# Designed miniproteins, single chains, continued (5): the designs that were tried, part 5

Each design is a single chain, and the fold is of that chain. pLDDT is the mean over its residues in the fold that is shown.

## One batch from the design tools (miniprotein)

Design m16139
Fold by ESMFold2-Fast:
Structure m16139 (fold): chain A 103 residues (1-103)
Amino acid sequence: MIEKLRKEAEKLGKEAEKNKGTEEGIKNVVEATEKYLEAELLKLKKEGKMSEEIEKMALILKATIYLLKGEEEKAEELIEKGSTEEEKEEVRERILKIVEEVK
């Protein structure tokens, strides 16, 4: 599964390079990043290297990917489920900053 996700990410990354500067190219970059993140998280979990800090970073990255895909509802659900009441505002601020830098 991990190798399959990495190969899919690599293929999407090459597609994005060919479609650079287009809407399709941006979509390919987002999808490649999503697949790569899934592969790395599975590897870390399998190796017993998952920490609360890594889980929080993964949540921020996944929510950012959903926002870049226009899936705002999925991004918000992920933040609500993965963050404490006190952490939600900080997580939202970090995600918005990343989205603004990419746009």
Scores: mean pLDDT 72

Design m16140
Fold by ESMFold2-Fast:
Structure m16140 (fold): chain A 86 residues (1-86)
Amino acid sequence: GVLEALEEAIRRARAGDVDGALRALGEADREITKAVEEGDMKLGKAAMEGIEKARPEAEQRYKAGDLAGAILAVASAVYEEVKKAL
């Protein structure tokens, strides 16, 4: 499910596995998109809110060359907002 994919992205990002973290985020995105197409607009809005909350930290980390940290910031914020929406 979405939370499991986000937890995997968080674990991979913490380990510095950028490719693994991106694959897990892609899985979470596919699951969220499918849920929204099936009528779960609340889940889609929660994911978008998580991305917006993480944007300043993610941008700062990306500019500093910390891509794993940028992914971790996004995945963690999306996880918290999606968890509240379920």
Scores: mean pLDDT 87

Design m16141
Fold by ESMFold2-Fast:
Structure m16141 (fold): chain A 74 residues (1-74)
Amino acid sequence: SRVEELAERLADLILNLADLSEDDELLKQLGTLSRPEREEVLRRAREIVESVPGLSSAQRRLLDEAEALARSLE
């Protein structure tokens, strides 16, 4: 599903410490989702990221920043 695809892509960006603001297509796709669908993407992305052993402080902070950014979208 699109929700699963977006969650995997978001988690991958966070784990690789990528600049989320430069992925225009990801931000655009998240912005077209309803608020409940967007929350489901964030929930699944967090589940994926937090399943990885030895998460760095930088990865944890980026996850929190990504959630805030996604929730700020119209």
Scores: mean pLDDT 81

Design m16142
Fold by ESMFold2-Fast:
Structure m16142 (fold): chain A 79 residues (1-79)
Amino acid sequence: SKEEREILLKITKLTFRFLGLSQDVELAKKKGDKEKLQQFIKELQDIANEIQSLSTRYNLNLPIIQKVIDQTQQLVKES
């Protein structure tokens, strides 16, 4: 549906933001910058929570959503 396409576009935008921040996390890890690492992880958690909220509200079951959740949980455990 058109409504479903609009929600998918929102998730796509959030996913691109997530990928960009994931690169920033990798750079912060290599530099040993704990403060920036924690800031980027919090931003990733906020994005993951928004994607999950949209997924639940619109009953979406997309593989990318699970990947985002899993990656965020792993990063949180490492911080």
Scores: mean pLDDT 80

Design m16143
Fold by ESMFold2-Fast:
Structure m16143 (fold): chain A 91 residues (1-91)
Amino acid sequence: MYSKETLARQAARDRLGAEIARERAEEASKDPSVKPQLVVALQAAADILDVAARYLEDRAGQPAPEVSEAERRRIEEQSRKAFKQSLKVIE
């Protein structure tokens, strides 16, 4: 017996992460010189997060709610920081 609000909130976070990963994959897929493995890896990461979000939504018995503006801003910052770190490793 878990809080439905907690489960739904976690689903919203995972869903946002999946959307960001898909945006990166779509940009990469537009460049034919990009290795197919990189595009597939980004799409796989997005798919895993989307499946996790759906599972949590089902568990909560409701769709993922909109996160608070402050929390959404924090998730976006965390995601951008992770991507910047990844870019430095690649370059």
Scores: mean pLDDT 70

Design m16144
Fold by ESMFold2-Fast:
Structure m16144 (fold): chain A 88 residues (1-88)
Amino acid sequence: MEEARQLAQQGLELDRQGKNAEAARKYREASRLYREIAERTGDKIYELRGEQYRLFSEAVESGDTSVKIKAVGESMRMLADLVDEEIN
C-alpha cells in the first residue's frame, strides 16, 4: 500500500531533520497501516514492517539513548528479512 510507504518515508525525513515528535507520529501511522495490510493479507513481511516502525516511533519519541539503540538493532534485524522482498 502506497500510503504506508509514504508515511514511513516522511517519518524518516523528519527524523533526519530532528523533528522527533512529527517523525514519531508518521512512524506510528505507517506502523498502523502496515499492520492492517498484514491482517488483510496474512503476510508476515507486513507484520514485521509494522513492528519496525512502532519501535522507531517509541525510540524517537522517548529521546532515550538505550531505547533508540535497541530500536535500531531490532529494525536492522527486521530489515534484513523484508526490505528486499517488499512489493511496490
Scores: mean pLDDT 72

Design m16145
Fold by ESMFold2-Fast:
Structure m16145 (fold): chain A 91 residues (1-91)
Amino acid sequence: SKEELIRQQVDELIEYLRSQPREVAAKMLDEAIASVEELEKDERMKALLLEMLEEIRRLVEENASDEEWEELKERTVEVLMEMMRLREEAA
């Protein structure tokens, strides 16, 4: 299913970020945030992407627990599923 694929990609991405030194992960997220701010023209999609990326960045900076990262993965899946619904409705 689409949800299972998104869940797998979110898990892989978050685990990759967590495998990096904190400074490297933070820089990658800062670059992603800057790209969204510059390139995303849909205000609703931009707001969802920025909220998601800022929350991931906060957990990196706070040296968050495994439980907080698992909760973030679930929220990230929900945000990405909502973004897919919005795109399908616009088509």
Scores: mean pLDDT 83

Design m16146
Fold by ESMFold2-Fast:
Structure m16146 (fold): chain A 100 residues (1-100)
Amino acid sequence: SLVEEAEKLLEELEKKTKEAIEKNDIESLKQHLEEAIARLDELAARATDPRVRAALEEMRIYLRIFLQELEENPNLPKEEIEKAFKSLVEKMRELLREAA
């Protein structure tokens, strides 16, 4: 299912993002976010259920906002990035649960 594919995408993103943050590798972090956004666009395009499509589109918006914040604030402390991303993942998982 598309929801299961999106959940797996979030798990992979969380792992890659945690590794990038631990290494202070902001460029890899941005790259992982851009790749996840592209994959969410592909999943949303395949979605026939309007609720699933809406959830995937909202997740994409959340990731775009986070990426923009990283671009505008290149000196964000690692701890703040980590907390913001954890909150974001929790919100995205909730969207997927509601769509399922």
Scores: mean pLDDT 86

Design m16147
Fold by ESMFold2-Fast:
Structure m16147 (fold): chain A 99 residues (1-99)
Amino acid sequence: MEEARRLYEEIERLVEELRERRTPELEERLRELLLEAARRAVERAAASAERERVEEELRKLLLEFGVSEEEAERFLAASLEERARRLAELAMEAIRREI
């Protein structure tokens, strides 16, 4: 959807800005956008006919981000809002590590 495209474009722009100048205001803005993107992603996954496959892909991604298997299983058992929040936190941690 067009809204999702604009959201991801803004996230990419903020990541580039953070590479040049890291400020608390930019980090907070990025966290807000990442949480919104994560909410949309987990809602779409839950509504998918391929939900089991999508959940398997998410588990693999969590393990790749250094999340333990126990934590990944807890993630998959959590509410959609808790899943979104955790995904946003992991994305922010990954971005901060790279910049």
Scores: mean pLDDT 74

Design m16148
Fold by ESMFold2-Fast:
Structure m16148 (fold): chain A 80 residues (1-80)
Amino acid sequence: MSREELIAAITAALERAAALAASLGLDALAEALRALTPRVVAAVREAADLDEAAARITALSRALFEEHREEFAALVAAVR
C-alpha cells in the first residue's frame, strides 16, 4: 500500500466513523474524528516510512480513544 492509498483508506474510515457518531448524537466524538483526519494525513506524509506512519496513526488513535472513551463505548455498542 502506498502513502496515498493509506491516506485515502484512513480518511474514508474516519469519515464513516464520524458520520455514524453524528447519527447517534455523539457530536463531540464526530467532531474529534473529523479533526483527527488532517493530523493523520500530516503524520503519514511526514513519516520516514509506512512502519513509522502506522506507529503515528496508532498513537493518535490511542489518544483519541482515551479522550473520548465513553462516546467510543456508546459507538461500539451501537455497531455491535
Scores: mean pLDDT 78

Design m16149
Fold by ESMFold2-Fast:
Structure m16149 (fold): chain A 61 residues (1-61)
Amino acid sequence: MPSKIELANELFEFAKEKLKEGKLSAAELSQIVDELGRWLETKSLEEFKEAVEKLKEKLEK
């Protein structure tokens, strides 16, 4: 099972791709990075995984 760091890195790469596509602003990417940092400190692995999956779904729309 991926670690929280591995999941964070995958989401960061996904968000960078969305920024490149013009579907995400630099400010939104910065906000995502800040939220990921907070989630790494405050969430369990399962809570982190669910939060990452939910955020990916929002970014795909």
Scores: mean pLDDT 79

Design m16150
Fold by ESMFold2-Fast:
Structure m16150 (fold): chain A 66 residues (1-66)
Amino acid sequence: MTLEEEALNDAARRLVAGWSDEEIRRWLMEEYGLDEETADRVVEKARTILKNAESGKAGARALAQA
């Protein structure tokens, strides 16, 4: 697992917990040492993954367990 993969997983968990994109981006910069562009990209990827999981065949159960 790379630093970016760990950051992506943690960003996804925080989105599920109700954190804003801005809060997650700042947190990624502080905890992982990512620049703004990389942090923004990670947040966008996490958001897309969660939306796709929720939209795909009533995948809400996967998000409810996270």
Scores: mean pLDDT 72

Design m16151
Fold by ESMFold2-Fast:
Structure m16151 (fold): chain A 79 residues (1-79)
Amino acid sequence: STLTREEIVERARELAEKLKATPEESTEEDKEKALKGIELLRKAGAPEEIIKLMEELVKQGKYKAAAKLFEYVAALLTD
């Protein structure tokens, strides 16, 4: 409620940039969480730009990063 849609997108972009630069070891659980996260955010009407950021992380095999981005955005959308 206190953040605009544009501000949420900008914060998501900043986090995605940091996560892209961070090495990770992804598990099958991280992959499952990332893919489910994309589906849940899409159903919740999250900005398409955020969905694209998560899809790009998944394409790069950064499932842990995508899952973290999901958790961050979900928290912003529920408050």
Scores: mean pLDDT 81

Design m16152
Fold by ESMFold2-Fast:
Structure m16152 (fold): chain A 87 residues (1-87)
Amino acid sequence: MAELLKQYQEAAAAGQKAAEAGDKKALAEALGKVLKILIKYAESKGLIEEFVKTLREDVELLKKLGEEYKLLLEAAEEALKEAEKLL
């Protein structure tokens, strides 16, 4: 568990740096890493169904935000597919 928290903090820090630099690709890669860590955490807590429900709502929100968020949407959709395999 402590290791997942450390990995989350490192991925979140990378995402913040990418956002500050305006690097959309690096920001999407950081989001993908964060979501994969959250999937492992949710699975370990028996919360995968709740996580999938929330991530589906986030994906629908990203679709409404348009083309500027396309790379973030792709990262979130990939994470959703991985999480759904655990249902």
Scores: mean pLDDT 81

Design m16153
Fold by ESMFold2-Fast:
Structure m16153 (fold): chain A 69 residues (1-69)
Amino acid sequence: MPRDFSEEEIAELEAAALSGSLDHLSNEELAAIMLFGKDPAAIARVEAYLASHPERRAAVEALVAEYQK
């Protein structure tokens, strides 16, 4: 189920994506970085992670589509 992310939450998720393993982030959090993230380095890191994790990529793509309604 999609949820609202604050600007501060998105900034924290981008920082987490740059500093640590993306394994700690949920599919919703990865989708939020892709949709609302402003740091191209954080977005690129999420895209590279999803390319290596096709099962999570499908779930994240479904969430991105749902948020764009």
Scores: mean pLDDT 78

Design m16154
Fold by ESMFold2-Fast:
Structure m16154 (fold): chain A 59 residues (1-59)
Amino acid sequence: SEAEKKAFEEKQKAVQRLSDENAAELGREAEKTGLLKRWGKKGQDYMKEAAERKEKAAE
């Protein structure tokens, strides 16, 4: 639980840094290739939200 929480915060910060157009592409590619499953459910949700936010901003 605590380890997952830490991974969350670390991943969120990494995604924030990478909030370039690649964030949306990474989320989509990870979902398509199943990489999101490797990151864990919480990590998957973070990447999805970041990618969607980036796509919406690009619109």
Scores: mean pLDDT 65

Design m16155
Fold by ESMFold2-Fast:
Structure m16155 (fold): chain A 100 residues (1-100)
Amino acid sequence: MEELIKELEELLKELLEELKKAVEENPSLQPDYERFEEAVKKMLEAIKKGDIEEAEKYAKEAVSLALRIASALKDEELKKRIEELVQRIGRIFKEIVEKM
């Protein structure tokens, strides 16, 4: 479990860095970025508390926000990196939830 949470946190850190690049190119994405940071924080808190329902709720919100940011981008390479990170994060999150 701890190794999966660590892997999730590292992937989320990478995703935050890519999303920050998206906001630097399009400042109108800043509100979605801030909501993404909040959703990630609440998701990780829910995982640590063993609250599966809250963890899934905030994971869905975070995924939706990240994909909205990606969809607004003209940089196809940055868009692909964000989408690939979202897919990897989703896989690790599922493994965590199955062990909760």
Scores: mean pLDDT 86

Design m16156
Fold by ESMFold2-Fast:
Parts: sequence; structure tokens; C-alpha cells
Structure m16156 (fold): chain A 60 residues (1-60)
Amino acid sequence: MTIEELKKFLEENESQYNKILRKIKEEGPWSLSPEEQQLYHQIMLAKNELRREEGEKPLG
């Protein structure tokens, strides 16, 4: 996946990611649907890959 594809994926899913983060904060990670858990995992992988490609440390 290219850097541009990673950035586009993250931008297109920014609002959904923020909703997931709010849900985790307010209701806990067990409140996520399987689809929300999968999307969160994919977003975290994309963020870590982008940081790695740009020479930054991965997110924890």
C-alpha cells in the first residue's frame, strides 16, 4: 500500500475512527461491534504503517 493510499484510507475513516474512540472511552472496548473492532484494528495498522514509512515510531 502506498503512503497516499494509507492517508486516503485514514482520511475517509476519520469520522468513524473518532466515533469508535468515543465509544471506547465512554462505554469501554467491549461495546464495539465486530465490524467496529475490525475497522479500529485496520486503522491502527494503517497509522502504524504510515508512521513507519515516514520514519516515526509506531503507535502503541
Scores: mean pLDDT 76

Design m16157
Fold by ESMFold2-Fast:
Structure m16157 (fold): chain A 95 residues (1-95)
Amino acid sequence: MKLERDELSALTLAAAAVARLAASRLEDPEHAAALEEVAELLRKAGEAIAAGDLEKAKEYLRKAIELLEEHSDVPGAAELKRLAEKLLEKVEELE
């Protein structure tokens, strides 16, 4: 239970790091900015999970998913969206 929450927080923070790394490899500044915003939302979601604020975590994950959907043409966006959707599902499974 607590270990699962701590693990999910760590995985969400790792996803934020992946998004930030992906942003650093993009030549288009608008695409880079979109993935940097996704990274910040994922980071906030991970911190919210660690704090036990699952409602805020879900809000940040939904915002990240929406932003990734709007920028579906950005390299890495589809993979990050799938990851964020799985993280949201796992947050919803926490009691």
Scores: mean pLDDT 84

Design m16158
Fold by ESMFold2-Fast:
Structure m16158 (fold): chain A 92 residues (1-92)
Amino acid sequence: MKEKLEKFKESLKDLNPEKFQKLLDEVLEEGKYDTPLQVLVGVTLLYAKENGIELETDEEIIEATLLLNEKLLELGLISELLTREQIEEALK
């Protein structure tokens, strides 16, 4: 887990608004997710896969989604941080 999350965090340095929009569009085209939080989890999984990172546990998915959410705030793409509890609920 730690090694996967460190690799994911490093990959986020290359994430920009244009790349995020492409990931978001791909996840929305799949039509599998009903809520914005579930869509964000989908973007996390897709971005991890593109970087050769396999997120296998709920804990890995939650932690990676929190890292992505923090990066999105840094890029000005969101106005507030999601809580761990909100992401856990989206995985149920």
Scores: mean pLDDT 80

Design m16159
Fold by ESMFold2-Fast:
Structure m16159 (fold): chain A 87 residues (1-87)
Amino acid sequence: MPTSPVLPDDFRTDEFHLTVRPDVEDIESATEVAVELVRRGHVRRVRLTILGEPDDETRRAVERGVEEIRKAGAEEVEVRVVLPPPP
């Protein structure tokens, strides 16, 4: 397939931001959505925000998710952990 890169760095920033709970199922669901969007060419950069401190299991799910998103063709994958404000 011919490629014609005419977009500068500014335009490669089709970012998809996902906010999820620190739960393996939420991480896996977010990963599936991100992978599909990257494969369809809608997104090139993915940012995953986790609301709360992840367990080792959740952290491993995040690592696997990042790898899958990168394999789908994402240029950049960023993960951020944010504690929700107390009630």
Scores: mean pLDDT 73

Design m16160
Fold by ESMFold2-Fast:
Structure m16160 (fold): chain A 70 residues (1-70)
Amino acid sequence: SPADVAAVDTVIRRAQANGGSLTVAQARAVLATLPVSPASRARIAAMIERVAQDGVVTVSDLVRVRNALR
């Protein structure tokens, strides 16, 4: 949905501000503040966990998550 894409775009902007990466915990904390349904939040969080390497997600990983939602 447009809201799901906007949520991932917000997480991407936060990763960019944080030197290009976030921990999965940091990404989940950002998602918790965003206006997405609980089901969408759980789905996006699961996708983030799936692309994460050693509990870290990069901007490139988050772009892959965004592209999977479109």
Scores: mean pLDDT 84

Design m16161
Fold by ESMFold2-Fast:
Structure m16161 (fold): chain A 58 residues (1-58)
Amino acid sequence: SAAAAQAALERGMEEVKKAAEQVQKTKATGTPEQYQKKLEEARELLRRLAAEAAALAA
């Protein structure tokens, strides 16, 4: 439903915002290894959100 899609989008946007904040913080204050780990976590989040969007389209 449109309402379910909207709720999923809002939750996904909040998760992306938090992930971006963690990446920026770790880039400034962390080690290169910690930064790469946060980038991989962000990449995995984007893959998960893409899969959820595809499932909603099916």
Scores: mean pLDDT 81

Design m16162
Fold by ESMFold2-Fast:
Structure m16162 (fold): chain A 97 residues (1-97)
Amino acid sequence: SSVGESILKLVERAEENFEELHPLELGGVGLAAKKAVEAGLVSEEDKPRLLEVSERGLKRYEEESGDKVKSVVDEASKAVDELAEAVDRVVKRREEE
């Protein structure tokens, strides 16, 4: 399959440049490799290689995406703390009136 050959070349390029590729690109390659195996687009001999790249690429994507999600959660937590302090100040002022 021409698609299978293209995916094998994509996987090879990703293996050669694994540390240099963006995590989103590695996640995309990993998903493409997994789907190619599931769809029977590659030979039985190539399946272990594609599944290894799939696992590594998706793991790298999850690790980096998790850090971005954590950053957003940390920012939201700080905003909630600031709001709670503002509410406490308003409540104390009303109790002193």
Scores: mean pLDDT 74

Design m16163
Fold by ESMFold2-Fast:
Formats: C-alpha cells, sequence, structure tokens
Structure m16163 (fold): chain A 98 residues (1-98)
C-alpha cells in the first residue's frame, strides 16, 4: 500500500475543498493526510502539517495556522528539509504581521 500516495491524495482533496470554500472538508482532508503521513515519514508529515497551516490561514484561523506551521517547521528542520523550513518561516512571519 503506497501510503505516501494516500497522504498526497488527502492533501490534494483538502486543496480542492479549500478552493471551493468548503473549509470544514478541507481541514478534515488535511488532518487525514497528517494521520497517514505519521506512520510513513517525518518529511511527509512535515509537508502535511504545512498544508494544514496554509488551509487554516486561508480560513482565517491564524493562531491555529501558526501552531501547525511551528510543528511543521520543527519537523522540517529535524529532517534537514531546508527549502520547506524556509517556506514555513516566511509563512509564520507573514501570518504574525496580520
Amino acid sequence: MTNELLARSYITLGNYYLKKGDYEKALEAYQKAIEVAEKISPSLRARALYEMGKGLEKAGKFDEAIKYYQEALDLARQEGNTKLAERIEKAIKDVKEK
């Protein structure tokens, strides 16, 4: 079972609902991506947490977005994913300036 594909599919589903304005369904899909990714790889989990943060930011839930971004950042740094860490750092800064 390619759980990586499943986690990515949930991220895609979340992005689809987010684009349609169905925030509840978007956040549910991102949460499923995080749960699936937890058993696969820290790097994939970091990505899923980052996408959840972005979804929360788009939904106007800035405090929750920062929490997910911070968890994603800590994990991305532990895994040496410098490019993802830089994206998350910028996202946290942009949200805190609101």
Scores: mean pLDDT 84

Design m16164
Fold by ESMFold2-Fast:
Structure m16164 (fold): chain A 69 residues (1-69)
Amino acid sequence: LTPEQVERIRERFRAAGVPEADLDALVRRAAEFVEGWMRGFELSLDDPVVPGLIDLAVDATLIDYRAAS
């Protein structure tokens, strides 16, 4: 992921009410999901599916985070 994509993920978690102390962990988790899917499906960063994978990773990470709370 690019630095700009990582920052966008961080901003989405912040907008969803994630505390500042938890942001780095959630951003890392969401990035791991996207990078894992990209490796598994042999996708490049320029693939039109990647923005949707970022959205899915953010949503999945938030569901897991809220379930753990």
Scores: mean pLDDT 81

Design m16165
Fold by ESMFold2-Fast:
Structure m16165 (fold): chain A 89 residues (1-89)
Amino acid sequence: MEEFVKKIKEEAEKLREEALPLLDAWLRENGEDTPAARAAARAQLQQQLDAYIAMEILKKTKDEETLKQLSNSDKEERLAIIKEIIEKA
């Protein structure tokens, strides 16, 4: 499990590194290049990557109970569960 979590986190980190210059370029081209916009875009990207990592862990462990909880939770609850999975992994 530890090796799998490490590999998925490394893959997510590569995706983040590739996405960051594209996000910054998009913000510049659309006239939205502000510190606040850059911070918001980075936060949203991190949330998407955390969700990806959490889903891959849940699929590997076949944790049907947590998957069901995520599908029945509101957005705020889903983000909290995802963060907990990442922090415990």
Scores: mean pLDDT 78

Design m16166
Fold by ESMFold2-Fast:
Structure m16166 (fold): chain A 80 residues (1-80)
Amino acid sequence: SMEEELLKRLVEEFKKLLEETTDLSEEEKKALKEVIARLEAAKSGEEAQEIFLEAAEKHPEVAKKFQEAADKLNEKLFSE
């Protein structure tokens, strides 16, 4: 479905952020890897929202970066 495809692309973008960002501590990298793994297991947008909400509660800075990346991806994919 489109939701599953978007989740897959979001996961790939988040993996790129993890690799490109040199300012992350080992603790932050571990948190990012855990969130990415959960998103890879998600099969719907609803599950992805639950994962993001939990991530925002535990790691608000990480969640903010994810939201920014998701917004940019959405603009790129759905731009006219």
Scores: mean pLDDT 70

Design m16167
Fold by ESMFold2-Fast:
Structure m16167 (fold): chain A 78 residues (1-78)
Amino acid sequence: SPLVAEAESLAFEALARMWERGSISEDEAIEWAARLVAARTVEELIAVAEEILALARERGDEEAARLVEEAIALLRAA
């Protein structure tokens, strides 16, 4: 689905930005990226994205949180 592909792209962009800003470590970025890749259903992708959203909010990365919120909205529309 084009919506799922766009949502995955936004979730990876959020992780990249959090890593570049120092909100997460490289090891954390790799672990979260692996969880996104391992998700096989839209429901699993939403669950991982919601955990990344909680992490972005906890770390105070408002831009990453916005990107993940957009990703979740696209996944729910798919």
Scores: mean pLDDT 88

Design m16168
Fold by ESMFold2-Fast:
Structure m16168 (fold): chain A 64 residues (1-64)
Amino acid sequence: AAVEHSPAQTYAALLALIDEYLAKGLLSEEQAAALKAQIDALGVDNPRGAAALVGEAIAEALAK
């Protein structure tokens, strides 16, 4: 759908992105689980913090 950057849409997109990179083998199951736990702890009210965590983990995985 439209890129609206709502907290709920950002949260859902980040979870989907983690699953996609896990399926591609770019993230380990442990990394994916840790990121999901951290995002869940932040809640939907902190989409920028969640995005930063996911972005950093993906950047580190891709830098390998």
Scores: mean pLDDT 72

Design m16169
Fold by ESMFold2-Fast:
Structure m16169 (fold): chain A 87 residues (1-87)
Amino acid sequence: NAARDAEGAAETAEEAARHPTDPRKASAAAMGGAGALFSAKLNPESKGAEEAGRGALEAALAASRGDKEGAERGAEEAREAARRAAE
């Protein structure tokens, strides 16, 4: 379910943004992002899942580097994309 995978990516991205430099939260966001991107490959009409996956991967990378603003931006992108995927 692309919408569910997009929601998972957004949730993990938000967790990574709240806990920058926590490697477990960054890892969870990377996994959530990968899952949403995989789901988008199976459902190419679900642009929300692709965008949510990208946002979560950006949040994971930024959080792993201590970039709080970058992690927050990635999480916001993932959340907006998950909202679109649910429609």
Scores: mean pLDDT 83

Design m16170
Fold by ESMFold2-Fast:
Structure m16170 (fold): chain A 76 residues (1-76)
Amino acid sequence: SEVDMLEAWLEQNPIEADLDLEDGEVKLVEYNGQKGIVIKLNGKYYFLPLGPAEDPEKALERYQKLAKELVERRSK
């Protein structure tokens, strides 16, 4: 599933960040000159790089939904 693929991707891409995010929250950022999405899960931050043709606002909405589903799944 998309949630399983996201979880597997995030495990490979942890970052150090001091952002005012709660678990399951998503933020559009630019990290080392690369636009991407930061997700906070289980107290850790993860970075997903966006391609140059990606719509950042659409990506933000998509990953916000997936992060919420992942948090709800882990709460069971």
Scores: mean pLDDT 74

Design m16171
Fold by ESMFold2-Fast:
Structure m16171 (fold): chain A 75 residues (1-75)
Amino acid sequence: PLTEEEKEAYLKGESLLPLTPEEQARFDRLNAEEKALETEIKADPSKRDEAFQRIVDLGVEALKYAVDRVVDVLE
């Protein structure tokens, strides 16, 4: 459980919360998918539209994850 001060610092963006192994694995996966998309764009520029949509989807997933984490911190 996080202290009230840690929750406040996180919400202000003044402090980084320690990642659990599960959280670290999720971020590692998102980073790997982003890198794979960059590689695909370099190999086949015609996939750019699909890659843009996938990057947007990854961004939405990361935002949802961040929202869920904030809810978990507050709850």
Scores: mean pLDDT 63

Design m16172
Fold by ESMFold2-Fast:
Structure m16172 (fold): chain A 97 residues (1-97)
Amino acid sequence: MLPEVKELEERRKELEKQLKEAEADAKDPSKLQSAAQTLQQVKEEALRLSEEARKLAQESKDKSNADAAASVAFGADELAKRASDLAAQAQAQVNAQ
């Protein structure tokens, strides 16, 4: 596996960890506003990761590396959707306070 693909996979795992921590923090009213902001940041970073992974997939000469990069792009898109939904829910709760 190319080092670049491994770096993208590690970035995806870190974003997933940040998403889980922010989701847990959103259950605490004292942390809700900061959790909403973190979820929005995770969404934006996941969208950037997805774009970078798609470019690597297009540029990869080896099919296995291209497929691995495309898999990271898909996973990052799914993280962005989850972060977007959670950010909207958290922001609605902030607005209700």
Scores: mean pLDDT 85

Design m16173
Fold by ESMFold2-Fast:
Structure m16173 (fold): chain A 79 residues (1-79)
Amino acid sequence: SIIDKIKEALEDESLSPEEKLEIVKEEMIKYVKEHFPEHAEEAEEHLERLLEYMLKNMSDEEIDEFIRKVLEDLEEFEK
């Protein structure tokens, strides 16, 4: 599942915050392509712009905290 993949990425200490964020983006795009294919191109464009903005304006610590919050929100929604 998307949650399992994001959780694995977040808990992998060998990955940089940038690499973790890229994995989150890829899994979100895959999810949209499977469930909402008509929105896939728009979602990909928006997520790529958001990722670029975050990497330019956020610290590694802030990126890690953002991914953690996304994971917590997804886990709460699935339960």
Scores: mean pLDDT 76

